# Designs tried in a protein design run: designed miniproteins, single chains, continued (4). Part 96

Each design is a single chain, and the fold is of that chain. pLDDT is the mean over its residues in the fold that is shown.

## One batch from the design tools (miniprotein)

Design m15326
Fold by ESMFold2-Fast:
Structure m15326 (fold): chain A 80 residues (1-80)
Amino acid sequence: SSAVNAESAKRIKERVPDFGLLELFAGLLGISLSEAERLLRRYGRERMKEVVVEGVLISITKPLEEARKLLDELRRELLA
């Protein structure tokens, strides 16, 4: 990972609140709130924050087509 990605990840994670995490997670992955709640129960809050950080970094650091592909792969891994 680049140094820019490490600094960005830290700053984003510090700004991800516990409230609204479910909605942010669902929005980034394009899934329902019910599916997001199921994943929260399965993986826990810290992993959900990590996924949000990954999704945001993908969205802001990658070209649109690559970001779409990487977010789809991330979604598939979590829903498997």
Scores: mean pLDDT 73

Design m15327
Fold by ESMFold2-Fast:
Structure m15327 (fold): chain A 75 residues (1-75)
Amino acid sequence: MAEAIEAVAEAYAAGELSGEEAVERIAEGIARALGEEVGERVREELLALLREPRELQVAGVRHLAGLVRAMIEAA
């Protein structure tokens, strides 16, 4: 699951997914793994990142995906 979230972040970085599509896929994956409340909060953080320049959006999405992976692996 965590690896799939990172794959979505990389697809977004490569321009294969829209920002909105990447946000929904990551949030849904997190909701399945950690619960809907955590998924909603991550969705809010990702939507805020979409207001930043593209380089910061990509870096932020990758960083958040890595943090979520660590959380899932620790659970």
Scores: mean pLDDT 70

Design m15328
Fold by ESMFold2-Fast:
Structure m15328 (fold): chain A 86 residues (1-86)
Amino acid sequence: MELAKKLAEETKATLEKLGYKNIEVVDLSVDEEKNIASAVVRAQREAKDGSLLDVEIISIARTSPESWSEEDIINHLVAPVVLDIP
């Protein structure tokens, strides 16, 4: 759960930096058996004509708590997911 929340916050920060508007976290989930955290974030992007387009981003991070520090998890797993945002 904590990793999923951090993933959502990093996704929001990246979308804000990229100029997306009305950013909201719509879902957070953790699959403990697969060590996967996911966050679903909805946002709007301004099109060339000035209209707003609705987008939904699904961010996924994999964790190995026994082999990673908290900083390693954030830096290694969250950063690649953030770069996958369109």
Scores: mean pLDDT 63

Design m15329
Fold by ESMFold2-Fast:
Structure m15329 (fold): chain A 77 residues (1-77)
Amino acid sequence: SEAAELEALHKAIEGQDQAALKKILLESKHPSVRQLAAEALGKYFGQDPAVRALLEKVAEEDPSASVREAAKKALEN
């Protein structure tokens, strides 16, 4: 459920679990959850080259325009 995925997202942010946030961004079926994961990765891990590369890929390839836009904004410093 979207609620369960949002709870997992919040736990990943609280624990500073970059791997969990990347997994949520790549695997969540809910655009709203992927959007928040992209925003969190940019805000807390935006200096990590692996995170930036993932956000660039999501900005190009995600089926949701809102998720692509969130990934683009996450790359802005």
Scores: mean pLDDT 88

Design m15330
Fold by ESMFold2-Fast:
Structure m15330 (fold): chain A 73 residues (1-73)
Amino acid sequence: LERLAEAAREMIRLLSKDPSAARAVELFREALRLAEEGAPEEEVLQLMEEGIRKVTNLELRLQAMEILSEAVR
């Protein structure tokens, strides 16, 4: 969960620069909260994947996917 929490923080930093990603940022903040509360890793991961799907900018979406991929290694 620590790696997923750190990935969520990284994604929030990355996407907070883009107003069109506001919904994705909300989902990543929820994922971070759940990870910090010790929720099941599957629930945190599902929210992060949903957040990535909400990113409309392709370049930012690919960067977010890479951050998540590193966190689950």
Scores: mean pLDDT 81

Design m15331
Fold by ESMFold2-Fast:
Structure m15331 (fold): chain A 94 residues (1-94)
Amino acid sequence: MKELSEEAKKLMSEAVKRAMEIVKRAEERIKAGEPIEKVFEEAVRELEKLAEELKKKLIELGVSEEDAELIAEIVLGVGLIALAVVVTVHKNEA
């Protein structure tokens, strides 16, 4: 709907990839026997920092503050949903 620069689109794509890497690392840590609660809290914090950095970089590229915030919230939401799925699957394996 809104025209985004190619650079902004690449930055968003890289942020989604990094969010999925955070989730993948969290899954590997849970599978290795680390406490689920600790891994979840640390992964949430990493995802929040990623979203904040993404917002700042988008604003620096000339994206409006409102659009940058919305995009950062979407990336954070995607990461949190993926993380919740991973935690739920492993928490139900007794």
Scores: mean pLDDT 83

Design m15332
Fold by ESMFold2-Fast:
Structure m15332 (fold): chain A 103 residues (1-103)
Amino acid sequence: SEKEKELEEIIEELAKKRALALELLKEAYKRKLEETVKKIQELGKKAHEAWLAGKYEEALKYLEKAVELGKEAIGESEELKKAEERAEKKVKELKEKLKKEKE
């Protein structure tokens, strides 16, 4: 039960961090931050490889690094807040779709 709860929490955090990393990647691309775009893409690839290997905690750490790098590069801005709002909306939409498909 506790192990299942920990796994569910990791999967939910992975979904949140992945959505945010993608929105930050889009903003970095729009701002022509080529080095930031490249680093976020490399971290995203490592996260995906870790996910495929069943290493969910490692995948989360790579996505957390991608989010941190994106936030640092963009800085505290209206665009960062909008990116966070878009990521949250995407996660909510995915949860609603999954619930509807199971019903």
Scores: mean pLDDT 82

Design m15333
Fold by ESMFold2-Fast:
Structure m15333 (fold): chain A 93 residues (1-93)
Amino acid sequence: SAATAAQVAALRAQLDALLAQLDAAADAGADSSTVLALLRQMQAVSDQLLALAPDDPAVRAFVREAVLRATALALRNIGRQIDAELAARRAAA
C-alpha cells in the first residue's frame, strides 16, 4: 500500500541518517558506548523495516548492506581497543 511504502521510505531514511552518524562518530574517534548506542538504534530501525517489508529483496539488501557496514566499523573499533589494552599491559609489565 502507499502508506506502507511511505513508512518503508521513512525508515530507510532513518537508517541512512544513523549510518552517517556512525561514520562521523568513527571518524571523530568516539568511544565504544557511543558506537554501541548507534548500533542498537540501527538494529531497531532494521527490525521495523524487515517487519514491514519481509519479502522485499531491495529492503533486505538495503538493511544487509547497512548492518554489514555498521558491524565492520564496530569490529574495527573493538580491535583497536584490544590492541591498545595489550600494549598497555606490556608497558605495565
Scores: mean pLDDT 83

Design m15334
Fold by ESMFold2-Fast:
Parts: sequence; C-alpha cells; structure tokens
Structure m15334 (fold): chain A 70 residues (1-70)
Amino acid sequence: MKADEEWLEKVKKEIPNMTLEQLAQKLSSVGIRYAEAVWKGDEKMAQKYLDLMKELQAEIDRLDLLEALK
C-alpha cells in the first residue's frame, strides 16, 4: 500500500512536466492499477487511481487542445 501511494504522489508531481505521449502512457498504467484495485476489492486505492486518471485526462485534453491550434 505505501509503495502504491508513493507511486501516485510521484506521478502527480511529474504531470506538469510530461509530454502528451508520456501522459497517455501514464494514463494506461494507472488504468491497469485501477483494474487490479477493483479486482482486489481495494475501494480506497481504486478511488485514488480513478482520481489520478481524471487528472491525467484533463492534462491530456489541455495539451491536445493546444496541439490542435498549431
């Protein structure tokens, strides 16, 4: 559990410095961890992964909008 929370905090800290490709890769990784948490019945970790997926998706949408303006 502690290692998973440390990984979440590290990802959150890195978000502002990620490229669109890196954000998409992280979203995929978080999605896998979310599915595993749901399968294990770990509702607290599943919610944390879901919240991180929403944050990653929001940043992807922001960068995608900027890219569309080029």
Scores: mean pLDDT 80

Design m15335
Fold by ESMFold2-Fast:
Structure m15335 (fold): chain A 103 residues (1-103)
Amino acid sequence: TEAVIEMLREVARLVLEESEDVLRAIGLALRLIGAAIDLELNPDDPSVPLAALRDAVRYLVDEGKRDALRRVVGLIDRVLSRVTNPVLRAGLEALRAEIEARL
């Protein structure tokens, strides 16, 4: 859905804004943008966008970016009501719970 694509772009922006490792941040942001394109081309396969989001969250956790993690939770909450794919919804709910447990 368009809402999940917007979320992937916003997470890419957060990674770029919060990172001291500019090259790694650029690589991860490009991966998130690539996952958004993949979701547009294959909306029934949430594996690529979910994997990219998990890696972005892991990066933010490893870097101690708690405020960015809270923003990711807010982005997930915003899009959950608009997600129709049950696997994508379950994956986003699981990711949200993992972030909340680490905050």
Scores: mean pLDDT 82

Design m15336
Fold by ESMFold2-Fast:
Structure m15336 (fold): chain A 74 residues (1-74)
Amino acid sequence: KRAALEAETLAALTAAANAFLASLGVPLTISASDSPEAVEATLQAIAAALSDEQRKALLEAIAPVQEAGAARLA
């Protein structure tokens, strides 16, 4: 069921992103209960607050989860 795989991937992505943000001491969190559009908007706001190096580190932290999720949805 695609919707279940999408929800699972979103939960894994939000968990990875929240763990990274917590490691930086950023008081922003992403909720897996938010719509995908709301999650994307929050991620863009977080990215705008981060330096280029921090944004790269965040993308590297979530890349394995994104790759695994994309493979499962394909």
Scores: mean pLDDT 67

Design m15337
Fold by ESMFold2-Fast:
Structure m15337 (fold): chain A 70 residues (1-70)
Amino acid sequence: KEENVKALKEIAEKLGLDVEGRAEIYGTLLTILNESDPEVDKLMEEIKKNPSVELRKKLTELMAEKAREF
């Protein structure tokens, strides 16, 4: 499991993934670790109530930044 997290980070760095790619990696990490992120959950609930391009962009940017910190 720890090896999977490290492998995903190395792939992202080598491929120079954009914001969307990094967000996908963070989402995958949360799924693999069976973890939740309160900030991500809050934005997802807002998107469920009122789907908008702006909210989806904020979610993607937040998840991409979280991927860098992990």
Scores: mean pLDDT 71

Design m15338
Fold by ESMFold2-Fast:
Order: C-alpha cells, then sequence, then structure tokens
Structure m15338 (fold): chain A 90 residues (1-90)
C-alpha cells in the first residue's frame, strides 16, 4: 500500500539517521556516517515524491506529513553539520 510505504520510508530514513549519529558519536566513522546521511536524504526525497505523485496524503494528513519531512530534514542537517565539524578537526 502506497500510504504504508510512505510511513515505512520515513521510519527507514530515521533508522539510517540513528545509525549515522552512532557512527559519528560512538565509532567516529565519518565516512560511514556521510554515506548513511546521503542514503537517508535520497530515501526521504524519493518517499516524498512518491507520496505526492500518488495523492496518498489527504488534506487531513498534510500537517502530519509536512511535520515528518521537516523533522527528518532537520536531523539530516544536524548530522551533516556535525560530520563537517569533526571532519575539519581530523
Amino acid sequence: DARRAVVEGFRRAEELLDQAEEAVRVDRDLATARQLVAEARQLLTQNVNAALQDGVIGAGELDWFLAQVRRIEDRIAAVEALIEQLEAAQ
């Protein structure tokens, strides 16, 4: 189901970001963290495009959908900023 795929896509993007945060903070593996963030960004973009094309998100769900997108984008930006800071320090 398209709607279920969108929900699962957001969850998978968040799981990739959790792994990226662990790679940065625990393992200090910035290369792996960069790859995981790139995968999360690509997955988010594909998931948003698919949801909008399929018309799966109705008016009553739009606020929820936009909140999920913004939250994940904010997490991506935060991890990317942390990677840049730590990479410059190496």
Scores: mean pLDDT 82

Design m15339
Fold by ESMFold2-Fast:
Structure m15339 (fold): chain A 111 residues (1-111)
Amino acid sequence: SAAEAAVRTLVDGFVDALEYIATGDTSGASAAGLGLAEQALAFAKSKEEAEENLINITLAGLKSIAHTYGVPLSEVARLAIELIEERLDSLSPEAQKVAEKLIEELRKLVE
């Protein structure tokens, strides 16, 4: 569905942005990921603040997808969790910890 494609694109962007913020490595990063990283880094005073900004931007994006496509936020959150979990093992240890924080926030939205 269009909603599923939008969630996949946002999760792909989150993962790419997170690795860039955590490691400085942009190799293989999507345009969406670079854009999210730029937003998260804008006016951030620390790497930790940029990582927190990225979580908040991604949560807002997922809520926007749910609203735009008229799908339950719980279903969008469930799909996002599954897609992030599929990629955890490919992430750096620092990026894994931040991704797990997003998963915890998303689990609160699953009913």
Scores: mean pLDDT 84

Design m15340
Fold by ESMFold2-Fast:
Structure m15340 (fold): chain A 78 residues (1-78)
Amino acid sequence: MQKEIDDALELMQESILKLLSKKVKDFIKKNIGKTLTTSDIAKALGISQENASGILNGLVRAGLAEKLPDGSYKILPP
């Protein structure tokens, strides 16, 4: 479980977050308190749904998002 958190964060930093760090932070700040799907992130950042899911999972593990029972994600303030 904790190993998966580290893997998700490393994936974001090494592959996704390196290219999208500013875009990801700006998008999250703009959507604080909003509910987002993997499709919303994928479209906004121009990435695959798999990569968008990785970002959202990493945010949940970092305490910056909450996964809802319907499979969507609520963006939390820092």
Scores: mean pLDDT 70

Design m15341
Fold by ESMFold2-Fast:
Structure m15341 (fold): chain A 79 residues (1-79)
Amino acid sequence: MEENKELAKKVADEAKELSKRIRELGGPEEMVQAAENTAKGLEKALEDDPETVKSRAKAGKDIVDGLKRRLDELEARRA
C-alpha cells in the first residue's frame, strides 16, 4: 500500500520537474501539458484503491520516461 503511494508521488514529482525543464528549454506546450496532466492525474489517483494506484503509477512512469527521452532530444538540439 505505502510503496504504491510513494511510487505514484515520486512519479508525480518527476512529472512536475519535467514540465519546468521543458518550459525552460522552450519545448512544445504539448509536452508541458502532458507532464502537468500526468502529475495531476497521479495526485488524484492517490485516493483510489491500491490496484488502481499501482496501475496509474505504472502508466505515469511510462509517460514520464517517454517525456525524459524527448527532453534529451530537445537538449541535444540546443547545441
Scores: mean pLDDT 79

Design m15342
Fold by ESMFold2-Fast:
Structure m15342 (fold): chain A 79 residues (1-79)
Amino acid sequence: SSLTGLLDEAQALINKGKTAFYVDKDLDSAEKYYQKALDILNVYLQLLQQVGTPEQIKQAQALIDEVNNNLEEVEKAKK
């Protein structure tokens, strides 16, 4: 389904961001991948608010919080 596709794409981007940050030491690529994941997750959350369960919404919010924390770590590494 389209919802499953959005979640899979976001998770793939999070993994790319983690590889860029921890393995490649490429802060700009890490930021780009995490930002794209966040954009997709915000669309996913908006759709879940219309058709999802409270548990799915909570899990999506937790994943958004994780990506925001990852972006904050990238910002700290740039300073």
Scores: mean pLDDT 88

Design m15343
Fold by ESMFold2-Fast:
Structure m15343 (fold): chain A 68 residues (1-68)
Amino acid sequence: SSLREQAEKEVAALEQQAREGKLTAADLAARAAQFREQGLTDAARRLERLAVSVATAEALRAIGDELD
């Protein structure tokens, strides 16, 4: 449980850093893979969802830049 609590704190910190534009979808996906290898499936799934969200935002920004 302490390992799960530590993972939850790390996920929250990574979520904040992603919102601040400090992490890419690729960074989040790499960390999610590490959590899966450690059996921390809930933490991995949360980062996978966040990575999809960040990738979508990155794609929308790229399309916006092309259409401006």
Scores: mean pLDDT 81

Design m15344
Fold by ESMFold2-Fast:
Structure m15344 (fold): chain A 115 residues (1-115)
Amino acid sequence: ISPEEGLKLGKEALALSGSPDPEKAIEAGRLAAKAGKSKDPEAALLAAQAAAGLSGSPDPKAAILAGKAAANAGKSKDPEAVKLALGAAKKLLSSPDEKAKELGEEAAKIAEENL
């Protein structure tokens, strides 16, 4: 993904991450996971912020996507993005969804290895 596209997707993800609408929360998670793959540190930071917002979601799909976004953002060169990704990952360990917990464990390991 291009730095420009990653930044745009990250901004959209963060804007949607606070929505009470489950469909918008799921969309935010998809956008955040994709933005987190960007080599742009700012896109990774936005993805990590969106993941942090979504990590408390009661929706299993949104929580799973928050885990994917945290894992992707945790690989960032920006230590603030990595710290936020770690926070999101740790919060996912309290998720009622088993897959979200597994992704939280994986994302936490990625972030801790990168710090």
Scores: mean pLDDT 81

Design m15345
Fold by ESMFold2-Fast:
Structure m15345 (fold): chain A 84 residues (1-84)
Amino acid sequence: MISEEELNEEIERSLSLMMSSVSRLAAKRAEKEGDKELAELYRRAAELFEQAARSKDKKERDELIKQGLELVRQAQKLEEEKKK
């Protein structure tokens, strides 16, 4: 029997794992296009999201997610600059 708290934690961890998977795919695309800097930003974001999914401390998890999202924002800015 699962509690509502356990279900909410499972959903949050699943979302973090999904963000990690998406970031890893973005890194792989950047590598194929020869953009090592962009690939490293997405790989670092993926690792942070994966660490967040493994963290049992909500405060630690929130900080890891914030750091991962910041790296994704930096990567998106680089992509926008390179599309010009």
Scores: mean pLDDT 81

Design m15346
Fold by ESMFold2-Fast:
Structure m15346 (fold): chain A 64 residues (1-64)
Amino acid sequence: RERTEKQLLRGEFEEEVRRNPSAERRRLLTAVVLSGGDLARAEALIEELQLSPEAAARLRELVE
């Protein structure tokens, strides 16, 4: 959706990880932050961090 909306969702996700951390959420958050909105980098991070199919789909949605 809108870039501003994605930035807000990212911030909310960061806060959620802080309050309720888990290995899966931390891996996904790391991938979101390191991708910097770059889909090609996000695809590389999916492979590097071995994200689950669900986490990979979520990362693609947040990056695009």
Scores: mean pLDDT 70

Design m15347
Fold by ESMFold2-Fast:
Structure m15347 (fold): chain A 90 residues (1-90)
Amino acid sequence: MEEVKALLREAIRLVREAIEKMKQGKISAAIGLIIRAIGLTQEALSLDPENELVREAVELINEAILYGLKGDFEKAEELLERAEELVEKL
């Protein structure tokens, strides 16, 4: 469980950093961080595929990425905070 928690925490951190890069117009840097975050969420899901909290956290992280890419940074952060709450329950 600790490995899955670490992967999801790092994914959330990377998405938050990507949002900050997007706010600064650093789109290429943001994309690189998003690709890494997606990789970490897929690894976490592969390690514990039947865990509902892991699946829900990954879904929220993916939604946060989509809202961030659309420029809705407030909604993206709200979704990341919800994902973080689920990860802490692991």
Scores: mean pLDDT 87

Design m15348
Fold by ESMFold2-Fast:
Structure m15348 (fold): chain A 89 residues (1-89)
Amino acid sequence: SHMEEEIARMKRLFDLAKEIVNEIRKKKLSDEEMAQFIEKKFDELGLTPEERAQVLLLIEIYLDKVIEKLRDKYLTPEQIATLNAYRAA
């Protein structure tokens, strides 16, 4: 069903974000190395722009950190404004 497919898709993106975050923490990457590492993973996996945006949002949530270098590339101005409002509250 459409709902089952969407749940499976979201679970894959969730698991991927968690894996990336765990690798970042283990490697003690700088902000620039972190951005490069994330982009390399996105390219290796052939993620769509929509999937890249969703995984980036999950990574930022898990790290409790803004990845400024990737936001302008993968997020819309509306998504950035919404996230900034929630972080400021």
Scores: mean pLDDT 80

Design m15349
Fold by ESMFold2-Fast:
Structure m15349 (fold): chain A 100 residues (1-100)
Amino acid sequence: SEFDELAEKAFEAYAEFKRILELTLNLRSEEEVEQQIERARELFKKMSPEEQLLLIQIMVKEGELALEKYGSKLSEEQLKKLRELIEEVRRLAEEMRKLL
């Protein structure tokens, strides 16, 4: 469905945000990051559309808070890329909301 395609895109954009942030700042190993993403993806696919939208909205807020907390430790290029990913997740969340 159109909703499922938007939800998948939003999840993957946030997953990429987490990869860049956590690996760049050495917060977790690559194996730990991918394991967490895989577990979250499995759980996300089992959620209702309403639960998926709620989680994506939470991801936007968590991403914004992470950028406030870690922004000073990131290069301008890294910060721009991470901001663009969170803005993409936000736009996709708005499109998902229109389909509910």
Scores: mean pLDDT 90

Design m15350
Fold by ESMFold2-Fast:
Structure m15350 (fold): chain A 108 residues (1-108)
Amino acid sequence: DEIEKLAEEILEELEIKSKEKLDIYLPEESEIPSDFNLLERVGFVLSYSILNSEKQPSEELKEEVNKLFEKLKENINDELKAKAIILAIGKLVADNEEKAEKFVKLSL
């Protein structure tokens, strides 16, 4: 639960305020190329989820997602922070906690 607390702190620090929730569709593990590094994997899962959502994301949500993805790039070698940022992205885009958790598992 340290990761969950850190994810909330990151969302607050970056002033992520979007309450927009997407009904996202996550890929299956087998759909993710096995040779992808962490950033490529997170980028793929995120792009797949957004492109296959029922709702087009707002420009505000896209900007906030980009802020989190840039923070992930800066912290890619910090395992705890990277996981927390991935969870923050999942929480921002997913309409429920189960999808956010699955987003994290698929991204790692």
Scores: mean pLDDT 81

Design m15351
Fold by ESMFold2-Fast:
Structure m15351 (fold): chain A 90 residues (1-90)
Amino acid sequence: SIEERAEEAKELARRAVRRYVELSGLPAPSEEDLEAAGEAVGKAVAYLAETDPEAAEEIIEALRRAAEAETAEAAREELAKVDRLLEEAA
């Protein structure tokens, strides 16, 4: 369902950002910032699940890869892909 896809994307976005920050040695993001990022991604994926389900799946897969990344470079690459896909959808 659209709600399930949006919730999955929101959770994965939070994990991906935390993972990138952890691997990069950057200051920890606030829970407010993580929630805002998750909400934005979740809303975009909800829209794409109706209009372009292949793009929605690509975003979810890229977020999952970022969340599971072993290096800051790998996490950054996957997050950059998410940013590009979101821009193409707008």
Scores: mean pLDDT 84

Design m15352
Fold by ESMFold2-Fast:
Structure m15352 (fold): chain A 69 residues (1-69)
Amino acid sequence: MEEEERRRALEETLRRNDFLQPAVQAASKALKEEWENDPSVSQENLDRRSQKATEAARKKLEELRRQLE
């Protein structure tokens, strides 16, 4: 029963956050692309990757919001 309870909790969380899934994936994709373009681990590159991921997520959330309009 523990597995079933965890599965239900996860399903509820995913169902509640379905709107966020495209944004999360956009951020992950942007982060991967930046890593592939420049794999160095300088602070500047880490900051740039973070900004790119945040921007991608924000743009996707705005797209989703506009679709609801």
Scores: mean pLDDT 68

Design m15353
Fold by ESMFold2-Fast:
Structure m15353 (fold): chain A 94 residues (1-94)
Amino acid sequence: SLEEQVRRSQEKSGLFYTEEDLKKAREIAKKSKSALEVLEEAEKEGIKVVVFDTGRLPSSSLEIGEAINRAIKEGKVVVVTNSYSVLRPRPPPP
């Protein structure tokens, strides 16, 4: 639902970004320690797209939601992702 709302917001706003901007945003999402740091690093790099990885960020859903709302109000394109936990190989049966 959140990803759908973000996608609709992007379409409605007519905001444009390059593939290179999206790549930088994904790199910021991987190295950032909080949702606020994602916003600050994107601003520092001058990019208008931000990526929040809800599976990786130690931030609460509320903090991520507030950061998303702020990014949208500032006219940024918001992308929400959820990284997968790699399942450990099962030990062989006894």
Scores: mean pLDDT 68

Design m15354
Fold by ESMFold2-Fast:
Structure m15354 (fold): chain A 77 residues (1-77)
Amino acid sequence: EREKLIEEAREEGDKVNELADKYPQAKPYALQATSYAGKGDREKARGYIQKLRDLGVTELAEEVEKLVEAIEGYRKA
């Protein structure tokens, strides 16, 4: 169970990195969202996802949201 969630997080992390390289202006917010999710700071992680949406990089915001959810999932497993 936890191993499956970790695999999902790795796959989403690869997608986030690929998309972040295409949007250099948004990359710092994507990295901050992932960092706060890893620390368990759910509120700050979601704040940075909202900043990505405000920048109009919705594809990156959606992938970061999936990564944050996967990280939250395996932390609870």
Scores: mean pLDDT 79

Design m15355
Fold by ESMFold2-Fast:
Parts: sequence; C-alpha cells; structure tokens
Structure m15355 (fold): chain A 84 residues (1-84)
Amino acid sequence: MKRARAEREIDGVGVVSASVEAEAGETEVRATVTLIGPPGEATRRAEAVLVREAEAGERITVGVEVVSDAPGPSRAVLELEARA
C-alpha cells in the first residue's frame, strides 16, 4: 500500500493536492479530505474511491477544491491510499 498526505490552510477557497505512486495493474486510490474549522465549527470529512489501471511507479495526482464559509481560516488535510 502506497500513501501520501498534504495539508493546506484554507481561507475561503483553496486547492489541496497530493500525488501517490501506483502499483502495476488495477489500482484502487482512496482519497480522504478532512476540513478542520476554527474553534466552534464542526470538523467535516469526505471520502472518494477511484479505481483505474496503472503502470508500476506511475504517479496519480488528486486535487480537491475546498470551500470554507467558516469565520476564519480552516485546515484541509488530504490523505491518499493506493493499493493493487
């Protein structure tokens, strides 16, 4: 299993992106984004799963556009897991 993580501060709107190395053949990539708001705001989480054929060592890049309407900056954490 290959993993990648990226983290960004979001004030209004922003993009967080990460790249993970694929295994040869059918590769499942699980992307989890967690948005941690300022104090008093709830933490939000979203998950998506992508399945595609890839070559060994191929890099798969996932970008997530995050929109925060919270008063003040939020932190976006993107985690990728790739498995054959």
Scores: mean pLDDT 79

Design m15356
Fold by ESMFold2-Fast:
Structure m15356 (fold): chain A 74 residues (1-74)
Amino acid sequence: LSREEIEERVREIYELLLEGREEEAQKLLADLSSQLSPEQRNIVLRGYLRVRHYLDLGREEEARRVMEETIEEL
């Protein structure tokens, strides 16, 4: 995957989580993770957990920041 494709999928996962579509977000995360290096996979999985944590707390601004940080780390 290109960097742009990875970024697009990460943003799509984030939008699905914002909409409460967790099952679809997890499916897309699993598909993306299967196509990433171990290092990239670890970055994306940590980002996903942090985004989920902040969204569960209703802190959308922090969740968005974590998503952007995750993309920058890739």
Scores: mean pLDDT 86

Design m15357
Fold by ESMFold2-Fast:
Structure m15357 (fold): chain A 61 residues (1-61)
Amino acid sequence: MSREEIVAEMEARAAELAATLSPEEFAREMGRWAREVIERYPELEDDALRIMVRALHALAA
């Protein structure tokens, strides 16, 4: 999977989880996913964190 595909998958996953889970459950699931991505692709750490924060803000609003 390319970097662009991984980022797109992260965004899709964040949107799916934000629509179905509570903020607490979302944070746990997203945190687990983000750690896995960062371990495999450290260069995507900023992208993963940014996507997670934006999704949490949208969920809280």
Scores: mean pLDDT 73

Design m15358
Fold by ESMFold2-Fast:
Structure m15358 (fold): chain A 90 residues (1-90)
Amino acid sequence: MARELGERAAEAALADPERAVAELRAAAEEAERAAADPSLPAEVRALLAELARKLRELADAIAAGASREELAELFAEVLELAHRAAQALL
């Protein structure tokens, strides 16, 4: 699932890389703000901080012209971190 979603996300990002970079940077800022929320469990905050870092890494990779294969791997990592953060809230 995550790999297939990562491949689809990479394809979409490559169709409009400037928009993808802007949206991923905005998402990273949002995740970073959520990671600073003291009402969330420490485990969730740690996952959100990792997610923010990976979202920035992904945005930078797109801006640098990384391959679809590299972007698919980074998107899969982002999706896995988002899934783990969501599960930790349940």
Scores: mean pLDDT 83

Design m15359
Fold by ESMFold2-Fast:
Structure m15359 (fold): chain A 83 residues (1-83)
Amino acid sequence: MQAVVDEVTARDPELAALRDEYLSLRSSTDPEDIERRHANLDRIVIAAAEAAPEDPIMRLALASVLATSKPLPAELQERAEAL
């Protein structure tokens, strides 16, 4: 997982910004920061799964996002279901 995430964030400045925000908020207990961190992680995982669709770790991470982050934004839900 981390290796694929590192590779996609190295090539995509939008994903790099989402990862930087996720890392900066990882120790926050504020509910708004937790929600933002969760949303950023969901976007990163979906993008990584799109980049490596046959990677079993990425497929498992995508399945976890779909199982635990059920109220995904419509755009992300559609992208995840297409995988």
Scores: mean pLDDT 72

